# Designs tried in a protein design run: designed miniproteins, single chains, continued (2). Part 92

Each design is a single chain, and the fold is of that chain. pLDDT is the mean over its residues in the fold that is shown.

## One batch from the design tools (miniprotein)

Design m7378
Fold by ESMFold2-Fast:
Structure m7378 (fold): chain A 107 residues (1-107)
Amino acid sequence: HMDEEVDRAAKAAIDATIRAMAEGLPFEQARKRGVEAAKKEATSPEALDAGIRAADYTVEVLEGAFRLAQTGGEGLDVALKQVDSLGEIADTPEAAARLRERLRAIA
């Protein structure tokens, strides 16, 4: 039960953060969306903490991906793979695909 709750909270946080970033929200607002999604799934302090860490991790990865995508070429390819990996973890391929298009647009 506890491990399943932790997994649900973390995935909800990653999904919400990716969706917010795909919509064009700033990193701070995307993080808040992730934390709120985690709160809805978390029934324990451990699950909430895991969700908050997942939102923070997702923002950190995406900040790096946006910087890397701006270099174009191989940097863009690496950034797109990072987004795909997050989308696989959170089972959110549609949001990942929309975020990939945003990264391509800024390259």
Scores: mean pLDDT 85

Design m7379
Fold by ESMFold2-Fast:
Structure m7379 (fold): chain A 84 residues (1-84)
Amino acid sequence: KKHLEEGIKAANEGDFEKAEEHFKKAIEEDPENWLAWLLLGVLLYHQGKYGEAVEYLTKAIELDPESPLTEAAEKLKAEAEAKL
């Protein structure tokens, strides 16, 4: 929980490297935390790391396919794949 919150804070402050670190730690503590996978995938997409973004977005969708954010995640994943 702490790492997810710190990651969101870092992303809001524009510190994307720190945000990435915190989201990765959130995943290490809870590998089923679909929101951490989703937010890291979104972050990687905006950094131009499209291949990594696809991997993390895919995992987020697999963990919670019924999330209200799943449609947005699938669309972002398709956009990332189109850039490869």
Scores: mean pLDDT 82

Design m7380
Fold by ESMFold2-Fast:
Structure m7380 (fold): chain A 77 residues (1-77)
Amino acid sequence: MEHSLAVARAVGLALRAIGAMLDGDAEAALEALRELIRLAKEYNDEETLELARRLLEEAKERFPEYAEELEELLKEL
């Protein structure tokens, strides 16, 4: 039950990150991605970790100014 709720929350965070990236809001995207990574690591969900990695790579392309911070987040995965 807790794991299933965590996965649902992770999907919500991923959608929030995607929306922020589409809006060009780097700060909101990074906040959502940090929460997604924290949740994925807390529940050790490999699918959510892979999703977070993919979103971080896309965020690096959209926000080069944050590339260093995004690389640090990728190293946490």
Scores: mean pLDDT 80

Design m7381
Fold by ESMFold2-Fast:
Structure m7381 (fold): chain A 62 residues (1-62)
Amino acid sequence: MKAEDFVPFVIAAIRRLGGEATLEEIIKLMPSSVSDQQVREALKYLASIGKVREVDGRYVLV
């Protein structure tokens, strides 16, 4: 499964949390079928395209 498949869910989770979230907070909002590794891969992809920034262990929507 590609990281791009989870990108909309990860963005929606961060938005629901006010535009900034820890990895653990994002994982808690994901469906049970989504693994921690898949969330990490989606966040890495989002950071690579400049849609998310990691600051002090938090992920912020750009």
Scores: mean pLDDT 79

Design m7382
Fold by ESMFold2-Fast:
Parts: C-alpha cells; structure tokens; sequence
Structure m7382 (fold): chain A 66 residues (1-66)
C-alpha cells in the first residue's frame, strides 16, 4: 500500500522543481499515510514547485495507492 505510494513519490523527481531531496520527503510522507491533499500542500510550501507540479506529484502517489 503506502510503500508503493512512497516509491511512486520518488518518481516525482521527474517533475519540474521536484528534486531528489523533496521527492524523498514526499516518499516518507506517503509511507506514513499522508493524503494527496497533504502532499500537495507540503510541496506548495516550496516556492520552486509550481501548483501544477505539486498536483501531479500528489496524483502519482494517489494512483499508486489504488
């Protein structure tokens, strides 16, 4: 479940503004059961991440949980 989501979150490194450090933090949040909304909100705290990239990263994690 959340392990798959954490692995998918690491794939978010391909998104603009989402570097390896940020992707690792998202992966940890996903492993801890964070919601897609929480992940998106967390990413939006970094001004280098666009709203579109934050939404896409949250979507990747959500799809991996399905």
Amino acid sequence: MDERASLAAREATRLPGVGPALATRIARLALEGASPEEIERYLLEDPRVSPEAAREAARIVEEARA
Scores: mean pLDDT 76

Design m7383
Fold by ESMFold2-Fast:
Structure m7383 (fold): chain A 86 residues (1-86)
Amino acid sequence: AEEVAERLVTPAAREHEAEAREAGELVAATGDEELKAALEEVLRAQRALAAAVDAGDVEAVEAAARELAEALRRLAEATRRARAEL
């Protein structure tokens, strides 16, 4: 279960760590509520993925990973919009 999760999600999680940090800094600087909501959605999806990994359910991990990918896409869009307004 853990080995499957490492192959499936660990590289993606590390890749997006810097993006989440940048989004958090931008929220602090701009007060953008849409960007804040998108970041909170990513954090919620990350918690759901961690719970699925802990349960050892590969199908649930795959579903949670897809949800996280969608949340990250929305965060990227919100970040681009926030930057364009600066």
Scores: mean pLDDT 70

Design m7384
Fold by ESMFold2-Fast:
Structure m7384 (fold): chain A 120 residues (1-120)
Amino acid sequence: GSRPRSIAEGVLKAASYYYEGNEEEADRILDELVPNATPEQRAELRKLVKEAAEYMKKADDPENRRKAIENIGRAVLLAYEALGLPKEDLEKVREFVQKQIDTDEINADEFAELEKKIKA
């Protein structure tokens, strides 16, 4: 199927499309990830992912790489909030996102395993 394996995979794919200047495909992927998002959530999600793509263009600077990873982590958390995950599961996602940031990496396969565990 054409669907991402996890919310994190979808966010990373959207960031890749923003990086390439394909905003239409990036926006489509994000809208399909969070079909019931409020207009405010959708605007913030797009902003975070687009800013992450801009930081990735300057990722030779460790500070810009860190900011890109932080924006992706925030976007992943916001996407789960927009999907209506219970507060307990959102806390698990938040802790997992922080661990990914601390490792200077967002691992889409590890998020796929997390989603199986929380039934996202």
Scores: mean pLDDT 79

Design m7385
Fold by ESMFold2-Fast:
Structure m7385 (fold): chain A 75 residues (1-75)
Amino acid sequence: MAALQERIAALEAEYRRLVAELEAAKAAGDEEAARELEARAVEVLLEGTKLKVELNPEYAEEVKKREEEIRKLLE
């Protein structure tokens, strides 16, 4: 389980970094960079969510929160 928890932590860190870069790109008006970062952030968020559900099925509520985050990120 340690390896799975480490992977989840790494994906959470990567997601936070990508979101920060995405917001910076949007603020700079760099639409190309923003679209690329948005796609990466969504991919990382989905992967992390799947691993969290595998670790604890009670994370069904967390999945709903992640779906809302993805929806806002894509806007």
Scores: mean pLDDT 76

Design m7386
Fold by ESMFold2-Fast:
Structure m7386 (fold): chain A 55 residues (1-55)
Amino acid sequence: SEEKEKLKLEIEALRFRIEHLKELMKTADPESAEILQKKIEELEKEIEELEKKIE
């Protein structure tokens, strides 16, 4: 369905964003890395909720 396709594209976009944040963490100081890690955890939770809507 079109709705399922849109959800999959949204999940893909969030996964790309997580990978970008992980890349930033490689050169970040400890304080910045902690903030980035929390943001990654938030995005991972969003992906989990979207995946539940699909199946």
Scores: mean pLDDT 85

Design m7387
Fold by ESMFold2-Fast:
Structure m7387 (fold): chain A 99 residues (1-99)
Amino acid sequence: MKEKIEEAKKNAERAGQRAQHSKTLADEAEKLGYKEIADHFRKAHGQYVAARNAYTAAAKNYEKGDEESADRGLNLAQRMEASADEHYEKALKLLKEKE
């Protein structure tokens, strides 16, 4: 249980950091006219924000002993983060092609 709480909190922090970075990169790509790259970073931003919130909720549910709700929230957060990672990686690959 304690390990699950710590993992969820760590994952929420990571997702939050990636959300902020994705937003910054989206704004930069948009200024350069790289619409497809900007769109992928914006999708990553939204999904990372959703993942952060879901991981945070999962950690709170584990803390209060609601493992069923916590496990569902963790599963949702992991799916959202995986989707965000795919958009982020796609944007990075496209951006490297412009260099």
Scores: mean pLDDT 88

Design m7388
Fold by ESMFold2-Fast:
Structure m7388 (fold): chain A 83 residues (1-83)
Amino acid sequence: MDEKELEEAKKILIEEYGLSEEEANEILDIILNSPPEVAEVIGAILLEKGLTKEGVEEIKNIPREELEERARRALAERLAASA
C-alpha cells in the first residue's frame, strides 16, 4: 500500500466508521503486517463485529497463531468445496 492509500483508509475508518485515530492506526498496522490470508480473516471478524471498538479489541487479543489457523481452515474449506 502507498502512503496515500494508507491516509485514505485511515480517514475512512475515522470519518465513516467513527473509530478513534489510535483505533484506526492499530487496525491498519495489524492488517498491513499480516499475510493476505490472515488479513482476510481479520476483515471477516471486523465485518462480523461491525467495525466497532469491540472488533478492534477482539483482534488485538487474538494470538497470531490462532489467526493463521483460522486462515488455514478457511482455505481448506474453499478447496474442499471446489473439489
Scores: mean pLDDT 68

Design m7390
Fold by ESMFold2-Fast:
Structure m7390 (fold): chain A 70 residues (1-70)
Amino acid sequence: DPVVQELLRRARRLFEEGDVEGGIEELRRAAEASPDPRLRGRLLGLADAVEQGFLSPEEAASGVRVLSTL
């Protein structure tokens, strides 16, 4: 899905720039745009983990790279 892939690219860029709030927002937009319930769940789980401080921005960017291949 080109919309989901563009939102994931934005999320990754924002996390790499240290904009955690912007990265979380774009992850949640990607989840809403995704027709795949498994990908949606994984994107929301990643956003929640970052929001709760369980993942660094670098780890979040890496998570987006993995999820963008699904």
Scores: mean pLDDT 85

Design m7391
Fold by ESMFold2-Fast:
Formats: sequence, structure tokens, C-alpha cells
Structure m7391 (fold): chain A 77 residues (1-77)
Amino acid sequence: SDEIREEKRKLAEEVKKRVDELLKKYGLETEEAKKLLGEFSDKAVEIISNEDDIEKVKEKLEELLKEFEEKLKELAK
């Protein structure tokens, strides 16, 4: 539906902003950080394309963002 499509677009835009903020926060320009970003992007696309329940999409994206930040923290040590 148009509503689901718009909500998914808004979520993707919010997630992109949060990813950009995390990359700035941890200042990581390593090959490992780029690989993690690629893996995150692939998983985020899969979540958004395969689920139409917006609340489930939000929950899965929040979990994915938390996992991504934890991995960035480990690289920044």
C-alpha cells in the first residue's frame, strides 16, 4: 500500500541518518568498517523488502542498528 511504502521510505531515511552519525562518532575509515557498512546495508534492504508489518520492520532495524554500533565500538578499541 502507499502508506506502507511511505513508512518504509521514512524508516530507510532515518536509518541512513543514524548510520552516518555512528560513522562520524567512531571516526572509522578502516576496511573492516566499510565491510560492516556493506553487511548492514544488505541486511537492512532484506528487512525492508521482505516485511510489510511496519512495527516489525522498526524492531528489526533497531536491532540491526544496535548490532552495527556494537561492532563499530569493538573496532574503535
Scores: mean pLDDT 82

Design m7392
Fold by ESMFold2-Fast:
Structure m7392 (fold): chain A 71 residues (1-71)
Amino acid sequence: KEKLKKLIEEAAKLLKEEGDENADDVLETALKLIEEGKYEEALETVLSALESVEKPSEKLKKLAEELKKLL
């Protein structure tokens, strides 16, 4: 649980750094889903946001790959 939360926080920080203005909303939604026990939906929410970035960095692509392994 803690590892998943940390990965989501790292993803939101990276999204914000790369210009995604919805990063805070994505983080809030994903954390709420985790609290509700909806881990798959939380992961899908974060992955969707990461994959929607027009010019993703290599670091962002690797983070998305790590999150996909948790589905």
Scores: mean pLDDT 74

Design m7393
Fold by ESMFold2-Fast:
Structure m7393 (fold): chain A 56 residues (1-56)
Amino acid sequence: SDGYISAEELREIFRNVVGMDLSDDLVAAIIKRIDRDGDGRISAAELAAFTSRVVP
């Protein structure tokens, strides 16, 4: 409800939306890259900001 995405939810999103089956290492790397505050969670806003930088 707070818009936070877990590692498992991020993997599910990539699998269902993009059609990519991410490895645990890749999911961890993506979270580490997005999670600027180091709290182990990412928000939908942080994910959107990340994709805006990677996708023109």
Scores: mean pLDDT 68

Design m7394
Fold by ESMFold2-Fast:
Structure m7394 (fold): chain A 90 residues (1-90)
Amino acid sequence: EAEEHIEEAIEHLRKAKEAVEKGDLETAKEHVREALDHLSKAYDATEDLEVQLELSSVIISLSVMLSTGVVEAERLEKLIERLERIRKKL
């Protein structure tokens, strides 16, 4: 279940990146919120402390993007890569 939620978060962040590249910041923020919901569920579903710490770091980064309104495609791509690495550990 944790892996499934990480996969859903990755998909939403890919859609957020596409929205940013098209200049649609509001759609990008909506997808970031959906990704955060899935990452929170992944965090609760795992008992692996290393995975929890890595997920919390990604959650903080995305939360900062929403609070500042600064959502950048390059930063989203790096977070997607981090989540793909985390998923491989599950």
Scores: mean pLDDT 88

Design m7395
Fold by ESMFold2-Fast:
Structure m7395 (fold): chain A 90 residues (1-90)
Amino acid sequence: SLLKETVEKALKIIAEYNKKVAEAIAAGDAEKAREATRKGAEEAAKVLREGAKKAEEAGDEESAKKLKEEAERIEKEIEAAAEAAEEAAK
């Protein structure tokens, strides 16, 4: 389904950036850890919003709504996750 495929794409992006965040934390690079956290979340939210638009165009209002809600949730968590990554790199 479009919902499942879009969510799986977003999760893959998050996993790839989490690896970069872990490497930055291990190196003590707080700024790089924060940047990687923010970029990963922004790219994942973008994928979810693009998927929501495709679902809406296909007449799948339920999938569109769920994908929009997930994008908003990720956007809300971006700031907190970036701050936590910066602190962890200390």
Scores: mean pLDDT 82

Design m7396
Fold by ESMFold2-Fast:
Structure m7396 (fold): chain A 66 residues (1-66)
Amino acid sequence: GMERLRAAQAAADEFTAQNPDVTIKVSLDDDGRLRVFVDVAGASQDEAAAKARELVARVQAAIAAA
């Protein structure tokens, strides 16, 4: 729920601090699932996907630790 969203947002903020070229938006969808949107300035789709995978791993670790 909201607690998981907060943990995910904290992990996203930490990731952004380490990767300032990355813009991240974390939200909950209509099914209560976490949705992560990642945009990397000037990046290809493959580069953006790679950054999204790194972020997802960080978010999953943060949720598991909470």
Scores: mean pLDDT 72

Design m7397
Fold by ESMFold2-Fast:
Structure m7397 (fold): chain A 71 residues (1-71)
Amino acid sequence: AEEAVRAAERVLQANPDNASAHVALGIAYLELGEYEKAIEHFERALQLDPSNETARRVLEEAKKKIEEKKK
């Protein structure tokens, strides 16, 4: 997960508008329990590619994890 964060960050350093890299970084943060950071990256991916079904699905999952932690 931490290694995946570093890999995705390197891709974004070269191309900040890479929707797939934002999805990958979001998934890595989701696995680390960093749900708020994961949501920010999934929302960015959807801004760049609104038809990205993977980003939509993982965004819903991350939001559910935050809601569960509030209880």
Scores: mean pLDDT 78

Design m7398
Fold by ESMFold2-Fast:
Structure m7398 (fold): chain A 117 residues (1-117)
Amino acid sequence: MATERAAEAAEEAARAAREAARAAGRGADRTGSVSSASGASAGAIGSAGGYFGARLAREGRGARVAAEGARGAAGGAEAAARGAERGGDKEGAEKARKAAEEAREAAKRAEEAAREA
């Protein structure tokens, strides 16, 4: 069960990273900010990592791979929030920051599940 819990948490972190990327991306579209666009890319890459980690864990690579993917997703979400802040999009930065916090909490759950496995 621990591996499934880690994979599920990694998918939660990936979804949160995608939300952070969307918030930063909307700011980039509106303002032309390279910082917001860079943050959106980092969030999207982190999201992909989270999903990939969850998939590999379910394929028998172990709960630790899901936890690593979830950490990548949390890092991407944080980069998206910072990009939006540097771009001056306060609303997008607040939404991305909330999503980054959700991704960080999901990554903690994935790490806890990996410790049980």
Scores: mean pLDDT 85

Design m7399
Fold by ESMFold2-Fast:
Structure m7399 (fold): chain A 61 residues (1-61)
Amino acid sequence: MEEGIYEALRDVVGISSPPLVLKKGDKVEVLKVHEDGSVEVRSLSTGQVGLVDSKYLKKIP
């Protein structure tokens, strides 16, 4: 997984504290990829930053 704009494949509650909450179809900017499968993202809708599982995100073409 690389940096860039991704879409949430489902409703997601993040693993950070406080948790980032995403709805299916929300667009996020991936800022950093971690080796454990988590990614640091910024929600384009709310501007919130948090950690989510990379498996719930799809890169936009």
Scores: mean pLDDT 77

Design m7400
Fold by ESMFold2-Fast:
Structure m7400 (fold): chain A 120 residues (1-120)
Amino acid sequence: APSLVELAQEAREKFEEFFDIVDKALAAKRPLSEEEAKKLRELLEEFVKKVKEIASLIEDEELKKKILEKLEEIKKIAEELIEALKKGDFEKAKELYEELKKKWEELEELIGEAINKMLE
């Protein structure tokens, strides 16, 4: 089975690809194509699968719960962001993107705590 560190790296790579597409759309001020929106949804789905696998390896039930709750928040914001970008609502997309980045940083801190507990 992949290690918690390997799964965290894979999840980060998916989210970095998601952010790259969003950054390009926001910079261009261009509504997402159907192909770009599909790619963002696929990246989000892969990210969700990786974080759920991370959570399955965590023995600390409270930390596991926090990670899964943060994942649910991220999924909701990311789906709203994709819809805003499809509509060309760049003001709303910018606000959702800043919120998404903050929730991602909070999730990375929780995953980092889980990794540290496994290494202690």
Scores: mean pLDDT 87

Design m7401
Fold by ESMFold2-Fast:
Formats: structure tokens, sequence, C-alpha cells
Structure m7401 (fold): chain A 77 residues (1-77)
């Protein structure tokens, strides 16, 4: 179930990127990262949170959420 959610979030992020909806892409990458974190795949969670931070450069609230999740995932390594 989590793997199916990850696939959906990754597809959603790609669609938002095509639409230049960078906030939508960032939020989708946070959701994918959270799902990888729940699976115990902290390296993948970190990769997706870093993508979310890159897309959320002009959205401080979303960037802060991604940075918080990134820190939490890094503490698991």
Amino acid sequence: ELEQKIEAYEAQAALFEELNDYKGAARSYIAAGEAYYKLGDYEKAIEYYEKAIEYAKEDPETREEAEKNLKKAKEKL
C-alpha cells in the first residue's frame, strides 16, 4: 500500500512539474519522502525531501516542512 502511494505521489509531482506548479511538486515530494520514511528507506526519504526543498525555494512554509522532515530522516542514518 505504501509503495502504491509512493508511485502515485511521484506521478503527481511529475504532473505538477509539467504545469510549473512548484508548490504542488514540492508537496508531492514531501508526501513521497514521508512514505519512504515509513518504509524505513531513509536514504530515499532524504532524496525526496531534498527535491521538495529545491522546488519550495519561494514557499517558506513548505520548505520549512521539508527541512524538518529532512533533519528527522538524517537522524536515522
Scores: mean pLDDT 84

Design m7402
Fold by ESMFold2-Fast:
Structure m7402 (fold): chain A 59 residues (1-59)
Amino acid sequence: SSSRQRELEREEEEFRRNLEELERRVAEAEKRGDGAAAQEERDLFERQTRALRDQRLAE
């Protein structure tokens, strides 16, 4: 079945959208001189991405 392909396409689209939003938030924080907020946004994104990857590997 093509269900796996559709699932991967949705995940790729969602990931791209989330990455674009992250880049925007980081840029806004950096523009404000808030390096701590920029780093926190990056760390949160990395943790979420890693958790999702690890969950898939465990399945």
Scores: mean pLDDT 76

Design m7403
Fold by ESMFold2-Fast:
Structure m7403 (fold): chain A 74 residues (1-74)
Amino acid sequence: MLSEEERLTLLKIMSRLTEEVDKRSKEEGLSEAERQELIDRAHREATRIIQERLERGEPIDEEEVVKEALERVE
């Protein structure tokens, strides 16, 4: 189970991904459906990255996780 600190970090990462995707969607003129699909994919990839880091005992860095998740949904 995630610690309280890890849970707060996850929430911050998910919020930042939503903001970044919303900004990109507005700049690229994406539909609401395309925007939601991109958000869902980014959140899924971020969850995978966090799980991988936790299993390896690696620190969760908000900036790196957000960057890597966005790269994975490209």
Scores: mean pLDDT 80

Design m7404
Fold by ESMFold2-Fast:
Structure m7404 (fold): chain A 62 residues (1-62)
Amino acid sequence: MEYEERNINLTRLDAEGRVVESRTFPVKIPKVDESLPPIKQSEEESLAIKKEIDKQLEKEKE
């Protein structure tokens, strides 16, 4: 399959740096090409995860 479902943990801190909120939500991340060097695989995975997190945060602002 071209996509993999992952659970992402998002933690929110207050003004004093204390954890006030922690949530987990599922995201669909494209599978990276296994023929790429491990460092590029990690970079593509991290970028895809960040994009889904940003998308989820924008959705929650409404």
Scores: mean pLDDT 71

Design m7405
Fold by ESMFold2-Fast:
Structure m7405 (fold): chain A 119 residues (1-119)
Amino acid sequence: EVKIVESGGGTVAEGGSLTLSAKVSGFDFSKASFQWWRQRPGQGEKLIASLSADGKKTSYAEEVKGRATISVDKAKNTVYLNLTNLEKSDTATYTNVAILMEGTTLKFYEGEGVQVTVV
């Protein structure tokens, strides 16, 4: 059974920093690619960061570029999103997505999301 448990959310001051974590289980961590999505109040879901399965390629949405870093700790089966210089517009629910090839099919596994509020 695939599980994604997210943590590190909460209330943070504007200009501050925050690290979100997603602990994953139920699959080979080294074979998955990972994405961080967010949903701001009154808006749709947006992909903000991605990391390839080999850990060599990252991408970021323009609005967070230079302020967001996606990383992994393989020994802990954990994906991180470090956010710096937070803006009130960064208030959102953040969700980690793991992507795996199962045979010829891409499977997407989503966490429940973690709330970030910038004050």
Scores: mean pLDDT 87

Design m7406
Fold by ESMFold2-Fast:
Parts: sequence; structure tokens; C-alpha cells
Structure m7406 (fold): chain A 60 residues (1-60)
Amino acid sequence: SSEEEKLRKELKRLKREYDELLAKYHEALERNDEVEAEKYKKEMEKLSEKAQKIQDKLLS
């Protein structure tokens, strides 16, 4: 269905955004920038929650 295609595209976009944030998180940790690291960690958590909801819809 077109809805399934949209959900799969959204999931791929969220995965890419998560991977970019993960790289920034590790860079912040290397710089001992705990404030930036915590910021990226929270953003990753939000993306992970969104991805999980989409994945649940695709699996049902």
C-alpha cells in the first residue's frame, strides 16, 4: 500500500538521522563535551521512539 511505502521511507530517514546523531554524540564524548553529548543522546532517544512506533505499524 502507499501508506506502507510512506512508513518505510520515513523509517529509513529516521535511521539515517539517528546514525548522524550517533556520530555527533561520539565526537562530543571525545571532546569531553557532556552538554552536547546529552543533547544528542536525548535527540537519539526521540528518534528511536518514533522509529519503534513506525516499525510496530509495519509489523501489524
Scores: mean pLDDT 87

Design m7407
Fold by ESMFold2-Fast:
Structure m7407 (fold): chain A 61 residues (1-61)
Amino acid sequence: SMEEMFKEIRKELERYFNDPSITEEELLERIREIAEKAGLSPEEIENLVTLARQEVREYQA
């Protein structure tokens, strides 16, 4: 479900912010995999990954 997808994405974001060994690239790839598994279209996946990348950069800026 979409709720399960967002829950998994949130868990990966929390892992990334708490574990300095996880790279931005690894995080974004995991988010892509979660979205693909949830059945999102290629455009929806790219939009989601873009938003996640922006959130990470804004948090660290």
Scores: mean pLDDT 83

Design m7409
Fold by ESMFold2-Fast:
Structure m7409 (fold): chain A 70 residues (1-70)
Amino acid sequence: MEEGEKLKKEGEEAYKAGDIEKAIELYRKSAELFLQEAQRYADEGNSKLALELIEKAKEARKKVEELEKE
């Protein structure tokens, strides 16, 4: 659902505000929610949406790794 997208956007806003620590936390939570949503869609037989959400989770985790190096 929209929860993962919302947290990802809040993470981007925190990063733009200079709050790197908060951005990392929000991106991590976003990735977790995307994976939870992906599991729900997989359980419902919607593999296409599940894979799309897994990709969004990977993208959020990549942002966490990049921010941790700064």
Scores: mean pLDDT 81

Design m7410
Fold by ESMFold2-Fast:
Formats: C-alpha cells, sequence, structure tokens
Structure m7410 (fold): chain A 68 residues (1-68)
C-alpha cells in the first residue's frame, strides 16, 4: 500500500531530524520545524490509509516536537 509506505518514510525522516536537534540553536529550530512538517504529512497519509498505528506514531512524534 503506497500511502502507508510513504507515511512510514516520512515518520523515519522526521525522526532523524528530531534526533539531529543537538545542532546549534538556529539549526535546531529549522530541524524541529522540518520534522513537524514531515510528521504532519505522515499523519495525513496514515489517516487516508486507515493505518491506526501510523496515526498514533505520528501524533506521538508531533507531541515530542512540541515538547522539544
Amino acid sequence: MELKRKATTLLIAGGLLLAGSTVPESDREKNLADARRLFEQALKLAIEAGDEEGVKMAERFLKRVDEA
């Protein structure tokens, strides 16, 4: 299923950007914003695919970005 694969790829990419938030503060803000966008796209695709686990994972990552 193409949408589920795409959502998973976006979750991985966003997670890598979130993990890279140990860079300088200005770059950290950019990386957090980029991670948020990827997780929002993943959430939308997971909802469209009916992937409940993907939705839950995307929401969890969005919460982590908000707490960072």
Scores: mean pLDDT 74

Design m7411
Fold by ESMFold2-Fast:
Structure m7411 (fold): chain A 93 residues (1-93)
Amino acid sequence: MEELEKIKKEIDATIDELAALYRRYRGLMFDGAPEEEIAAVEAQIAATEAKLDSLIDEYRKKMKELGVPEEEIEKTIENIRFERDLRVGVALG
């Protein structure tokens, strides 16, 4: 149980980081920043998305090891993905 809470906290923190990166990306696009600066933020977004995917996979594996039903695992992951989409959508305006 404590391990699931720890992974979930890391997922939430990663979604917060991703939302902050998308806010910066939006700002750079609005200000007409140089392509190199935009590309650097896009690379950070890609790396943070990959980190989030890894954490979701770790969370899925841990829930499965603890005997959580597959339907409950999938609903939990769908809720995490929905939260990510909502936070990114708000960040992009």
Scores: mean pLDDT 86

Design m7412
Fold by ESMFold2-Fast:
Parts: C-alpha cells; structure tokens; sequence
Structure m7412 (fold): chain A 80 residues (1-80)
C-alpha cells in the first residue's frame, strides 16, 4: 500500500538523518559509514520507484528525490 511505502521511507529518512548528523558532528566518515550511506541511497532509489508506481503525490516524490540528492552530495563531499 502507499501508506506502507511512505512508512518505510520515513524510517529510511530517519536513518539517513542520524547518519548525516553523526558524520557532520565528527567531521569525517568511516568506511563503514560510507557503505551505509551508499546502502541508504540505494534503498531511497527503490522507494522512489515504488512511490512513483503507487501514484504517490508529487510533493512526496519530490521529498524522496531531494533526500537522494542530499545523500549523494554528502557522499561526493566525503570521497573528494
């Protein structure tokens, strides 16, 4: 259901927010944290597709796309 997909997205977003806060607080990422960030980007990509297929409102789809972009931006910053 759409509600179930949104609930999974909210859980993944909360994990992303916690990971990003931890990395920002200490100013670096471990290899394990980089891998976790990659895993979260992949999960958000799957959720984005599921939300599109389920006919989610455009605002929800845009929020997921924005979360993917900020995660990618952080990953690029960490590996540069």
Amino acid sequence: SLEEIVARYEEVRAELDRLMAEIEEKGFATPEEIQRLIDLIQELGRLYKELLDAGAPPEVVREVAADIQRAIDLLNKLID
Scores: mean pLDDT 89

